# Ledger of designs, part 46: designed miniproteins, single chains, continued (3)

Each design is a single chain, and the fold is of that chain. pLDDT is the mean over its residues in the fold that is shown.

## One batch from the design tools (miniprotein)

Design m9572
Fold by ESMFold2-Fast:
Structure m9572 (fold): chain A 85 residues (1-85)
Amino acid sequence: EKKKLVEELKKKLLEAAKEVVELIIKGEPMEKIEEKNEELLKEIEPIVEELKKKGVKLSEEEQQKITKEMKPFYEELQKRIEEAE
């Protein structure tokens, strides 16, 4: 179950990032993009809460690995925005 919840979290984070990038490429105003990003963060929050409720704790190493894995995706998405301009 821990593995499934972590995979779901990663999938949600990636899909959220992709949605934001598509809005940017479409030329939507930055205000709308920021609002969408905030909504997506709220959607992720229940998954994190469920992990805590189930007593599933990510090790410090796993948490750092997820953060490291997500950071390059955000940087690549930023490059896509720059290229789309």
Scores: mean pLDDT 70

Design m9573
Fold by ESMFold2-Fast:
Structure m9573 (fold): chain A 68 residues (1-68)
Amino acid sequence: SVTIKVTGLSGGGDAENVVNVLKDLGVKILSFQVDLFRGTATIVVDTDDPQKVVDAINKIPGVTAEIV
């Protein structure tokens, strides 16, 4: 499993967009913790290609993802 930190979320719509990106990639979401007050999320996924996941999330305008 891989932990990904996301920043720059502007409300629940951006969080939903992140979840949809993960579903479109076919990755298994093990945990999704969001802090909409800070615009951040901590996501644990089961993937063999964490960089592909990070790159896909980073395509969402205003959103930044990184491997922790």
Scores: mean pLDDT 84

Design m9574
Fold by ESMFold2-Fast:
Formats: sequence, C-alpha cells, structure tokens
Structure m9574 (fold): chain A 79 residues (1-79)
Amino acid sequence: KEKLEELLKEAAEIARKILNGDFTPEVREKLRELGIELTDEEIAEFEKMSPSEQARRRIALALAVIGAAIDKYLEELKK
C-alpha cells in the first residue's frame, strides 16, 4: 500500500506544479516517466491560448498525471 501512497504523493506534487504553470525540466522529466510527453511545440501552442483555456489545459494535464500514477500502480499489482 505504501507504493501507491508514494506514487500518488509524487503525482500530486507534479500536478500542483502543473496547476501553477511551472513546466520546469524536472516536471517534464516526471511527465515523461509517467508516459506523458509534452513537447516544446505543444507548450508554445498552449501558451498562445487564453488564460481560461490555459487553466483548463493545466487541469486536464494534472488529472492525466494522477491517472497515469494509478495505472502504474495497477501494473505493479499484476506481478
């Protein structure tokens, strides 16, 4: 159970940074580890959007990070 808690804690930290608009290299690397690739081109397109649309995209990405962490935990259960 501790592994799920650690995965969710890590995912929550990344989700918090995404919600704050902090797309640092560390955040991008953690996203890639969860199977979520965010290119510089995608970030540039995202930053051209309205503040409301950017907030919506950040929320969607944060939820995707949490979902990916749950999927990773479920894969561990198959062992």
Scores: mean pLDDT 75

Design m9575
Fold by ESMFold2-Fast:
Structure m9575 (fold): chain A 59 residues (1-59)
Amino acid sequence: MSEDEARSQAVKAARDVIDEADKKASTIKDPDQQQQTRDDGLQQAAQRARQVLQEGLRS
């Protein structure tokens, strides 16, 4: 897999995680819990992007 393809897949995976976290956060009425859910989503997105990028670059 090319570096460009790996980066594209990593970006897409990160966006999907962020979108899911935003949808989850929108159902939470507590502002502190809503913000924590978004922050957790960003951490998960970063980790997922790193994993996808590493796997793509391996091939």
Scores: mean pLDDT 81

Design m9576
Fold by ESMFold2-Fast:
Formats: C-alpha cells, structure tokens, sequence
Structure m9576 (fold): chain A 95 residues (1-95)
C-alpha cells in the first residue's frame, strides 16, 4: 500500500534529521556552545515524535500486515536509538 511507502519515507527523513541533530549537538558540546547544543537536542526530540507517529500509523495499517509490522519495528528501533542519543546529550549538558 502507498501509505506504508510514505511511512517508510517519513522514518528515513526523521532518521537523517536525527543524525544531523546528534552530530551538531555533540559538536556544540565539544565547542562549549550550550545554547546551540540544547536547540539541536530539541530538534532530535521532534524527529523522535515523527518516528513514534510512524510506528503507531504502521501498526494500524491493515492492507499489508507483514510490511506494516516491519515498518513499525524499524520506526521503533530508530526511536530507541534517538532516545539513547538524547539521554547521552542531556547527561553531558548537566555537567
């Protein structure tokens, strides 16, 4: 179904945006720019919300249950990765 293709594209876009936010947050932490690091951490949170929405949307797709499960599991894995990165960034900012 076309909806599952659109959800896969959403997950891929969110993953790329999350990767950018993680790289920039880590860079700004190294440079001592706490404000920019916080802004990139917030951007990472927005990407996580998109991944969560994609996972739930895929789970509710009935036209191809096997593909829907795969999309939901991929979105969930990317969300867990983004949350782990956000926790590391937060720990560095609390120092």
Amino acid sequence: MKELEELRELVEKARKEADRSIELAEKYIREGDRRKAILESASLGVSGIAMAVASVSAENTEDDPEEAKEVAEEARAELERANAAANRIQEELEK
Scores: mean pLDDT 83

Design m9577
Fold by ESMFold2-Fast:
Structure m9577 (fold): chain A 94 residues (1-94)
Amino acid sequence: MEEERERDLQEARALIPELRAAGLPEEFIRLAELSITDPAKAIYEEAKLRGKREKVSKEELIEQLEKARKEAEAAGDEETAAAYDKAIEMLKKE
């Protein structure tokens, strides 16, 4: 089971060149790379970019992340839910 997780991370990393070849913006590719190594930081940086692009308030960004956390929790994805929780705390302390 842990071997499968390590393999999934390696496969996810291998997808990064594929995402670039598919013409995705470099910002999204960078966030995808970061999501493999530091999911919480990737969520936090994506939220900051969204705030700048869409002029979304910090409070609204936190609400969006809390909704995503609940959806991940409902799906049984505890690791993703924990990453969202950590990203929310980073936003609150900023």
Scores: mean pLDDT 72

Design m9578
Fold by ESMFold2-Fast:
Structure m9578 (fold): chain A 117 residues (1-117)
Amino acid sequence: SMMERLLLKAVDIYAKEKGIKDVEKLRNRVLLNADTVDALLVLAVAYEVKGLLEKAEEIRAEAERLRSQGASTVLPEELIKGLGEALGKSDASEEELEEAYREALEAVRAFADAFLS
């Protein structure tokens, strides 16, 4: 998954910047606990850092739509922001960010289609 690869990249950069020694614990926290809303907000922050504000607003609107339907963030807001800033400063391409966003949208649609026939 491109989303998983980008989240791990963000974790590694964030851990290094913050001097976090137990990187595996942080990786497990993010991968096992992050919801689709958390992942979308990380992407939105990354796009904002890259100066792609229109795309960031699109992704934030999608996250807010999911929240209005009962989804919530699981990760602390500071961690979401820090991961997104780390990802936005990284060598992650716009194409990789777009692939991760597409994967997240496909997962949300597949879930909705399974339960809202």
Scores: mean pLDDT 82

Design m9579
Fold by ESMFold2-Fast:
Structure m9579 (fold): chain A 73 residues (1-73)
Amino acid sequence: SKEEVEEDIKRLDEIDARVLARGSLTPEEEREMDRLYERILKYASPRTAVLAGMRYLALRSEGFVREQQAKKA
């Protein structure tokens, strides 16, 4: 529901903080973010969904890129 959307956004914030501190995004965190964003898209206002989507895409993109760069293969 709408009230649960705020809790889902809080979870995204927690994942963001972990990724920033660790410098990498785990597959489990990636799957959790997918589920959180699906619920936000379904129940949130358009503006809230757009703002959450920006954070979601940044986490997916930047976390992944940092992990790949750190491997320096």
Scores: mean pLDDT 76

Design m9580
Fold by ESMFold2-Fast:
Structure m9580 (fold): chain A 72 residues (1-72)
Amino acid sequence: SSEREELIKKIEETLKEMEKANDPSLKKVTEKLKEYLEKLKKGEEVDPLEVEVDIGVAQIQIAVSKALPPKP
């Protein structure tokens, strides 16, 4: 249950950051994460490694976007 809770938290955090990034190239991974979230809410099994990989990819893309200067 705690492990599932951590995955849900990571997905929610990632989705929030994706919304802030407003990057259309992230749409497909966003849909994938929403599918995982639906399965987790249903109490169904997900592959946590696959979820972590997709979260990792999204987080890297978001981090790159944030590191670029729209800040200046």
Scores: mean pLDDT 75

Design m9581
Fold by ESMFold2-Fast:
Structure m9581 (fold): chain A 79 residues (1-79)
Amino acid sequence: LGLDLRTIEVALQLADENRDGFVKEEDIIPTLEALGEKLSEEAREWLMKEARKVAEKNGDGRVDYKELLKRIREKLEEE
């Protein structure tokens, strides 16, 4: 993917405006890009699909950003 885990962690913390541990799917990519992360189309598509899966598993439509970070870490370990 070419994603920096630390930058993603910071981006997700910034997107968590109410500090409840959850972020909006729509805020993830714009926050990463605002921090200078250059996302390939593949990385963007993968990240959005995974965020949606996390939201669906939680049953409330909110993305648990710590769970998303774990999945990103696992994906990077596969590379």
Scores: mean pLDDT 75

Design m9582
Fold by ESMFold2-Fast:
Structure m9582 (fold): chain A 90 residues (1-90)
Amino acid sequence: SALDAALAELRAAVDPLLAELQKLSKEFVEALKNGDKEKAKETIEKIIELLERMIAILREFAARHPELAALLQQAIDTLQEEIEYLKKLL
């Protein structure tokens, strides 16, 4: 279906960013384990930048697929809340 094709396209666009998020999460844990507060903060900043890139992709996708706009807006709102939370840790 057209919906299945759109969701497959979205997955292809975000999967590399999700892989990078997993990598940064491991780097964050390693920084905490090593007591490296500066590296931990740097890693949080990189995670925030990555989440902002994900939001940009979701916004572009919502513009091209208005039938998914409401669902994608919920995902964007969740990511924005996570960014706000992470900024409080800096």
Scores: mean pLDDT 88

Design m9583
Fold by ESMFold2-Fast:
Structure m9583 (fold): chain A 96 residues (1-96)
Amino acid sequence: MEEKIEEVRKRIEELQATHTDEELREIMRRGSEDGSPEAVEEAALARAAGLSRNSPEEAREYLTKALAILLYNPEDTETIQEYIEKAAELQQEALE
């Protein structure tokens, strides 16, 4: 799992480097509309890339873990959602 987490982290960093926030939001919207596995995966990566851009390191780790689980164990929806929520909480705490 660790190797998969690092691979996902690199994909998130690539999206951050090559896409604007608006482009990332558009990918997320298309994923929700399309519903194909590929579109949903791209939307999840785009969401993590956007959130990570303004997130503390610990929040980025939770986003990366959520995506790794989504890509390799997508049936574990509860853990994915929990990690996304933890990332959001950590981001909010960092702003205070």
Scores: mean pLDDT 73

Design m9584
Fold by ESMFold2-Fast:
Structure m9584 (fold): chain A 82 residues (1-82)
Amino acid sequence: DLIEKRLEIVKEIKKLVKENTEENREKARELLEELRKIEEEIGKLAEKDELGTVREFGRVSAEALRKEAGRSLSEEELKRLE
């Protein structure tokens, strides 16, 4: 389930940025790239207009994730990962 996988990645990124180390920042960058790919798949499902709840959940989770990651990564780094 893409939604469950996305939630797990968001949770892991939040855990990594809480422990602000260079190694954790690198792992968070890798997870952000994986999250971007999952968001692309969710976008394809949203185009079918079958999963309205998926779209809303994805929006809220993405905003929360970017806010948390932004505290440990520069704006330029986040832009490159998107």
Scores: mean pLDDT 62

Design m9585
Fold by ESMFold2-Fast:
Structure m9585 (fold): chain A 85 residues (1-85)
Amino acid sequence: MELVERLKKAGVDEGLIELMERLLEALPSLNREEQKELLVIAIRNIYELEKEKGDKESAKIALEALRELAEELGFDWEELEEEAK
């Protein structure tokens, strides 16, 4: 919740905020493998939105927030980024 409010205050794209809200709601119901897959999909969606809208700043802020979340859950951020490639 605080993460989403932080993104809103930073002026991040609404589509990225919605993505983060849905991700946070879904993650607690998933097993570790499903959580990893969802995080990889989220990284891809952030990059696709950056490419579509050209908002590099929103994408960077969203990726930083997602990295913090992934690390808190015990995932290797570099591994997730490589799989999202």
Scores: mean pLDDT 82

Design m9586
Fold by ESMFold2-Fast:
Structure m9586 (fold): chain A 82 residues (1-82)
Amino acid sequence: MKEEAKKAIDEAKKVAEKHLTGPQREAVLSLLDLAKRALDEGKYDEAITALQGAIDQMRAAGHEEAVKAFEEALKKVEEYKK
């Protein structure tokens, strides 16, 4: 279960690396790394917040069609919240 969420975050990282460059790519990848770390620490609310931030950054960059992988990661992390 936790591995499925991590896999979804890794897919989101690939999407960010493909569509973003420079400081915005670094910001999104940092948020995805924070989400993975928070997930490992059992901090599901922190992971959700980081994934929401990454989605917002992708949408702000005009890559709304590319957020599907980020939304799948968010959904999987939310499934661990009570």
Scores: mean pLDDT 80

Design m9587
Fold by ESMFold2-Fast:
Structure m9587 (fold): chain A 100 residues (1-100)
Amino acid sequence: ELDYTKELAVEFGRRSIERIREAIKTASPEARAAGDRAIAEIEELIRQAEQAQSLEEAQEIYRRIVDTAGRALDVLLGPRKGASTLAGIQIESIGEVLDK
């Protein structure tokens, strides 16, 4: 369903921003810059997700949010912790959307 995918993209994006902001607090200056860019990109993708008119468009935006968050968390936390954090965001986002 379009509405479900849009809600999932928005929720995942918001949770990703929260986790990236937390990771930035202990990161190097270079990693912090990457995190800040990812937050700005995810905020724009959330706006695009809310405007999505088709399931295909919403799915592509969701994929872009996941990819952007994954790259940022990899830089900020390293590949193992980044992947684990990304998986946690996905589980939490699905749970939140299903509770609506």
Scores: mean pLDDT 85

Design m9588
Fold by ESMFold2-Fast:
Structure m9588 (fold): chain A 94 residues (1-94)
Amino acid sequence: MDLEKKEKEARERLKKAIEEGDTEAVKEALFELAEVYLEQGKYDEAEELYELLLKIYEKIGDKEGIKRALEGLGKVYEAQGKLEEAKKLYEKAK
């Protein structure tokens, strides 16, 4: 509800997940933080996090994770009016 509170909570979850070495919790916290940044209009920050997630999931071969990260990037570009780039990302998210 409160985007500032959501950002703080996502950052704390990310920090804790990193400290605990919980790789799945780290990825979930990164998705949450990217979504909050997108809601705030922090498009560059959201893009960086979705690109990081895409790289992580591509490295491990997680098809569902790749799809989710590509959909996130598509939403960021769509919100910025980069409709051509967003379409290409959604096409890759199969």
Scores: mean pLDDT 85

Design m9589
Fold by ESMFold2-Fast:
Structure m9589 (fold): chain A 114 residues (1-114)
Amino acid sequence: GKELAEEGARRGGEEGKIAAEAGLKAGELGAKGKGEEGMELGLKGGAEGGKAVVDAAKKGGKEGALKAGDAGTTAGAGGSELGKKAGGKSGFAAGVGAGVVAVAGASAKAAARS
């Protein structure tokens, strides 16, 4: 279990980076007056990053799932924060909400099966 948990955490960091990069792009688009597009990128980045991180952690065991879940939530929040600066508070809330739901849902499902 330990080596699989470490693999889950490592993969989670990479997926978290993808979500953060999506948020950065959302911020750049918002600075050019494309706030709606920025909000959409933040929402997608948060949801996909959070889900991918937790899915990777499931193969790493319980410790990996906890670390990857935290990393996914943080990455989703980071992407949403950049979306907020670009498109406003709604983009931030949508991205954070999607990331939290993806992480919580996958984590609860993993816990229920073990």
Scores: mean pLDDT 52

Design m9590
Fold by ESMFold2-Fast:
Structure m9590 (fold): chain A 87 residues (1-87)
Amino acid sequence: MKFHVELSDGRSFEIEVEDSSTVGDLIELIFKKFPEIEKVLKVEINGKELSLKEAANLPLGTLKPGDVIKLTVVRNGKEQTLTVTKL
């Protein structure tokens, strides 16, 4: 399945993951592409905040096309938001 990732600076990328992947697996792929991301501080799905443990274990197959994951991360020592949309 495919996700559109948008950075706060307006750059965007598509990520393809396996149908069995979790939000944790998606975050690991994002960290692999952006090694300057140090950690995730917060995860929101469709405006609802989840604990990092709940988010990490959430199957991406439970999300619908158009669902939005907001990741608050530390990148280059600054707090930033990434927007991830299921395609």
Scores: mean pLDDT 83

Design m9591
Fold by ESMFold2-Fast:
Structure m9591 (fold): chain A 94 residues (1-94)
Amino acid sequence: SLKEKAIELLEEAIKKIEENKDKIDPKLAQGQIEYYRSLKEEFEKAETEEELRRLLSHAIATERHLAKEYEKSEPILAEINRELAEKLEELRRE
């Protein structure tokens, strides 16, 4: 399902941050993990396809913004943000 795939992508992003913790600012890493956990809860609570699509659109925009913001200072985090945005965009087209 769209919901299950979105949650799986968020869990994958959390895992990538945890695997790269030594290469990312610890406050940014923790903040982004907490954000993804909160976003997972929002997807879990979504009851309609319209709510899921709204959450996907918001998540994609946020990840694209963060990727651009971090591209020079936190390139590993920016890459995680970019990759998640691309995968969520593919999912939104389903």
Scores: mean pLDDT 88

Design m9592
Fold by ESMFold2-Fast:
Structure m9592 (fold): chain A 69 residues (1-69)
Amino acid sequence: SQLVNKLISEIANDLVEAGLLDESDANNKKVLYKVIGQLLGLSEVEVQKRIESRDANFLADLTLKLREV
């Protein structure tokens, strides 16, 4: 899905800006999902599922966590 790919790119950029992800890993989905999972206490599989479904509660929680760094 183009919308899911755009969302992944936006999240990766936010994590790089927050200093939680190296720019070199911005296109590495496995590293991205692992970092998000560590922030939210979720498995990589659960992170992928919530991103693919565009879960509003998940995205709100992620945004709040990014503001804490």
Scores: mean pLDDT 84

Design m9593
Fold by ESMFold2-Fast:
Structure m9593 (fold): chain A 92 residues (1-92)
Amino acid sequence: MVAETLRAIAELAERLAEAAAAGDTRKAAVLAAAIGVELAALSIEGHDELAEELRPLLKAAVEAADAGDGEAAAEAARRLAELARRRAEELE
């Protein structure tokens, strides 16, 4: 179910925020890659609009982390988790 994928994205994004805030660049990179896989799954399953909505927030988190701004990366990841969770709740 697409709601399960969105909940998985939210959980991974929360973990990404924690890793980024802690300065754990390796863990943050692995979690960002996992979120990317889940976004690709949304597109393959025909939910391109959801994937396009979520992708900029993942990009913002990755770009902030690459720039050494763990706080900005964590904030972008938290916003991604919140949006993914909200979209999952809307699927009844």
Scores: mean pLDDT 86

Design m9594
Fold by ESMFold2-Fast:
Structure m9594 (fold): chain A 94 residues (1-94)
Amino acid sequence: MEIVEEAVEEALEKAKELAKKHGINFEEYEEKVREAARRAAEYAVEKYREKLDEEELRELATGAAKAAAELALKEGDAEKAVKKLLEAIEEYEK
């Protein structure tokens, strides 16, 4: 899905900037950040595809990917990052 790939690339750019500001070697975390961003974007697209138009869906997927990427960079773990993001979304959807 093109929306997912675009969201992942924007998330990676944001994560690179955050890593640079904090003196973190982004290359060590790139795979985990990419995985977390992709999973978050795919989740957003799957859950909201039929509820949102393409522009809204792209915005949501990008936001979710960026949030997951930032969490993955901080946690050093893609699965923990995605789990925390999904728990936050579910709490908001109650």
Scores: mean pLDDT 76

Design m9595
Fold by ESMFold2-Fast:
Structure m9595 (fold): chain A 68 residues (1-68)
Amino acid sequence: AKYTAVVYLRGVPVGSGSGETPEEAIKEALKKSPNGDRVDIYDENGNLIGSGSGKTSEEAAKAALESI
C-alpha cells in the first residue's frame, strides 16, 4: 500500500490502515479504531508526512490530512 495511517489513544497505537491514498489509509484505520486522539500518516517509505490531534478520531484524522 502507498500510505499507512496509525490511530493513537493517549499515546498508544490502537489501530492502523493502509491505502492508495491518505484518505483511504485513514478510513481503514478508523474502522479498526474509532476512538483515538491522534492520527499519523506515513508514505510508502515509512516517512511521517502528516500528523493531527483532536478530541475525536475524526478531528485528529482531519488535522492529519490538513498537515500534508
Scores: mean pLDDT 84

Design m9596
Fold by ESMFold2-Fast:
Structure m9596 (fold): chain A 77 residues (1-77)
Amino acid sequence: AAERLKRRAEAIKEFAQKYGLDEAVSLANEAIEAAERGDLDKAREYLQKAVLTLFKNMTDEQREEFLARLAALDAEE
């Protein structure tokens, strides 16, 4: 569970950096830190905030790429 949340947060951070969204990068980092200390509820909260921040600033094509990456990470579990 913690490793899964961390991998998703790392992927979100990667996309946030690619699109220049510093707020989403910060939220993804907070999710990674929460997952590393075993606070899965906080990790999920920060992860959801990061995803919402990304979606508000993405084109439809960018959202498709992002969702495909998240689906691939989920399938690797």
Scores: mean pLDDT 78

Design m9597
Fold by ESMFold2-Fast:
Structure m9597 (fold): chain A 75 residues (1-75)
Amino acid sequence: GSLTPEQLEVETLLVAAASYLAMGDIAEKQGKTEEALELYEKSREIARQALALDPDNPVARSLLEEAEKKIEELK
């Protein structure tokens, strides 16, 4: 079947978190450290929202861990 409304919300948040993470990686490669940090922080916030809705979601957990690692590396 199709996704439930709750599953669709989680999937939407995962796509958004992954997109911000990718944008952060691009900014970092361009030497835009401040922009990269802001994008990683947005990814972290959205990934936390997804994990709050689905605590056992491995993709949400992976995105959160990667965003947090990138933020720590840039501080």
Scores: mean pLDDT 86

Design m9598
Fold by ESMFold2-Fast:
Structure m9598 (fold): chain A 100 residues (1-100)
Amino acid sequence: DKVEEIRKLLKEALELLRESEEDPENQEKINELIEKAAKLADTLKKKEEQEELLKILAEALREAAKIVLEKYKEDKELVADAEAFLAKLPASVEKALAKL
């Protein structure tokens, strides 16, 4: 299942993001995992798979924003942006699903 493979790739990227202390090797690996997930996403043709992908992406983005809030809590601008993003995310996902 390509959708489940994308979920696993994004989960690995999120775990590296949480553990990363600005390690260039971890940053490169995160980029590779995201690129692999994107290539798999491009091969999805069914509406149901695209809807499930959107939900997985929304979940991954929510977790990424939470990691940013925890790791960069002293960066007030980045924290404010992440909080605003999290507040808007449910409505954005609903609008995107309606367009599929």
Scores: mean pLDDT 75

Design m9599
Fold by ESMFold2-Fast:
Structure m9599 (fold): chain A 79 residues (1-79)
Amino acid sequence: MDAEDYELVLRTLAENAEEVLAAASPEVKAYVEELIAFVKEKVAEIEKEEDEEKRRELAKEAVKEVEEMLRKYREELAK
């Protein structure tokens, strides 16, 4: 999977999250807003990187961080 593939996944996730935000409860809204902000920041960092290999590494790290955020929020909701 190339940097552009990871960027597409991140952008699609942010777009879908923005649609969910309009219908969400206050607690879910806070989570979704944090996720959108994180994804937008990481996409901007990736787009500024000129080295394709470094872009791929940044994109992979961003996806892993999103997975970690989703895991932590699921654990909190399960309490």
Scores: mean pLDDT 72

Design m9600
Fold by ESMFold2-Fast:
Structure m9600 (fold): chain A 89 residues (1-89)
Amino acid sequence: SLIAEGRRYGDLAIKYGEEYLRTGDEAKRKKMGEYFDLSSRYYLEAARQGDKEAALRSYWLGLSYVGGGDFEKARELIEAAEANGVRPP
């Protein structure tokens, strides 16, 4: 499922992020970003299909993209979340 793929890629992003924090290896940071982007894409698509868990995940992922300076991706994720009833606090 889209949610299962989003979770799987999210777990890979965490794994490579942890390896980057331990080693400083830029290849691990790159892999973290690639898997984070894949995870976000699957959650975005699931949210666009009306999945409420994916909508909530898309909101938090959108905030992560704001922190990373990718406002285009942040907007897509947050708008999909809002369309499913997720609101800022």
Scores: mean pLDDT 84

Design m9601
Fold by ESMFold2-Fast:
Structure m9601 (fold): chain A 85 residues (1-85)
Amino acid sequence: MEAELERQLEEAKAYLRAHDTPEVREQMAEGARRFAETLREQGRLEEAERFEELAERIREGDIAAALELVELHARVLREQREEAA
């Protein structure tokens, strides 16, 4: 259900804006790195590289990269769901 993914995306963005701390950024960067490994195993190399790039930018304190990560993650999950349907 796309509406549920969109709601989760907006909740995640709101959480990031409210809880923009180095600890949250490091957790997001680590999550992005792990997801990139999964994408590489699936042959999705360009998306894996993008997640790795965003992880580094998030570690550097770029909140825009954190928001972009949430949007990209939601897009990939939507695409995987469509492939499973």
Scores: mean pLDDT 75

Design m9602
Fold by ESMFold2-Fast:
Structure m9602 (fold): chain A 98 residues (1-98)
Amino acid sequence: SELEEDLRLKKEIIERSPEAGEYLEKAEEYKKKAEEEKNEEERERYMLLALIYQGKAALELARAGADISEEEVARIRESIARAEEALAAGKNLREMVA
């Protein structure tokens, strides 16, 4: 079943890289917060945080020897940087309006 396969993959990730496992748990936590959030801006913020932690998990897996190309690693780093910039821009806009 897909659920059993997902659980096995998560266990293998944690065993290969505990840091990647911690980042994946954070990503899932923020995805759940986004699904439950009624405020559009706060939902977007949680989605950006989920993206950042998912990217960090992938980078830790690459360090642990997962077959992720240097080009893919560079794209993941760029995606994280853009998400962090978007998060900072959202905070600045809110501070200017408040």
Scores: mean pLDDT 79

Design m9603
Fold by ESMFold2-Fast:
Structure m9603 (fold): chain A 65 residues (1-65)
Amino acid sequence: EEDERIEQEARDVANEASLAYSKGDKEKLKENIARLKTLAEQSKNPELQERIRRVIEIFEKALEK
């Protein structure tokens, strides 16, 4: 239901973030990180929230380089 939609959107946004990172587009990467944070907050599934947060952490560390 709602969690399945959030999971699918999170996967799409994570894929866009990966592409932005590969291209060195830090602005687009930051935008996608913000979208992932919003999706994590909207999810009612704590396991999905944790998985999204782990993806966010990876991309935030990538921005430090």
Scores: mean pLDDT 80

Design m9604
Fold by ESMFold2-Fast:
Structure m9604 (fold): chain A 68 residues (1-68)
Amino acid sequence: MMKTLTLRISKDTDKAVADQAIESSVRYAKEQGVDKIVVTTEGRPDLAEKARQLAKEAGLPVEVTVID
């Protein structure tokens, strides 16, 4: 069974809240044996890159989408 964790971050999300959400989601996914993380960010390519980096460091497949 493939376990997927989905996270969406809006353009209006405070940086500290967004950073914490990404960090906590990646940590949770790793601890729970999640197979894949899907991250969607609105107008925040900086957060998209952070999500990719943290997922890579955790050894987790990740799909990241940036929408405007």
Scores: mean pLDDT 81

Design m9605
Fold by ESMFold2-Fast:
Structure m9605 (fold): chain A 80 residues (1-80)
Amino acid sequence: SSLRLEALSRAGAFLLQKFRQGQSISAEEAVALTGESLQTLNEAAEALGLPGGVGREPVPSKLSPEERALVRQRALELLK
């Protein structure tokens, strides 16, 4: 859904920004700052190819290749 892609894009932008800044962030802090669930944060990290930091069991991305590309593009745009 469009709401799911928007949530993933926002979560992804946040995680990508922290990764680029070399900042470590806790799962609790990430949830508090984004308003997104741990599942959404983990799925966003996977879609962007970021190292998983909030769970040792990677949740397989249920996103299509097109949706993954859209999440990556929108996350990058949100960082400008």
Scores: mean pLDDT 73

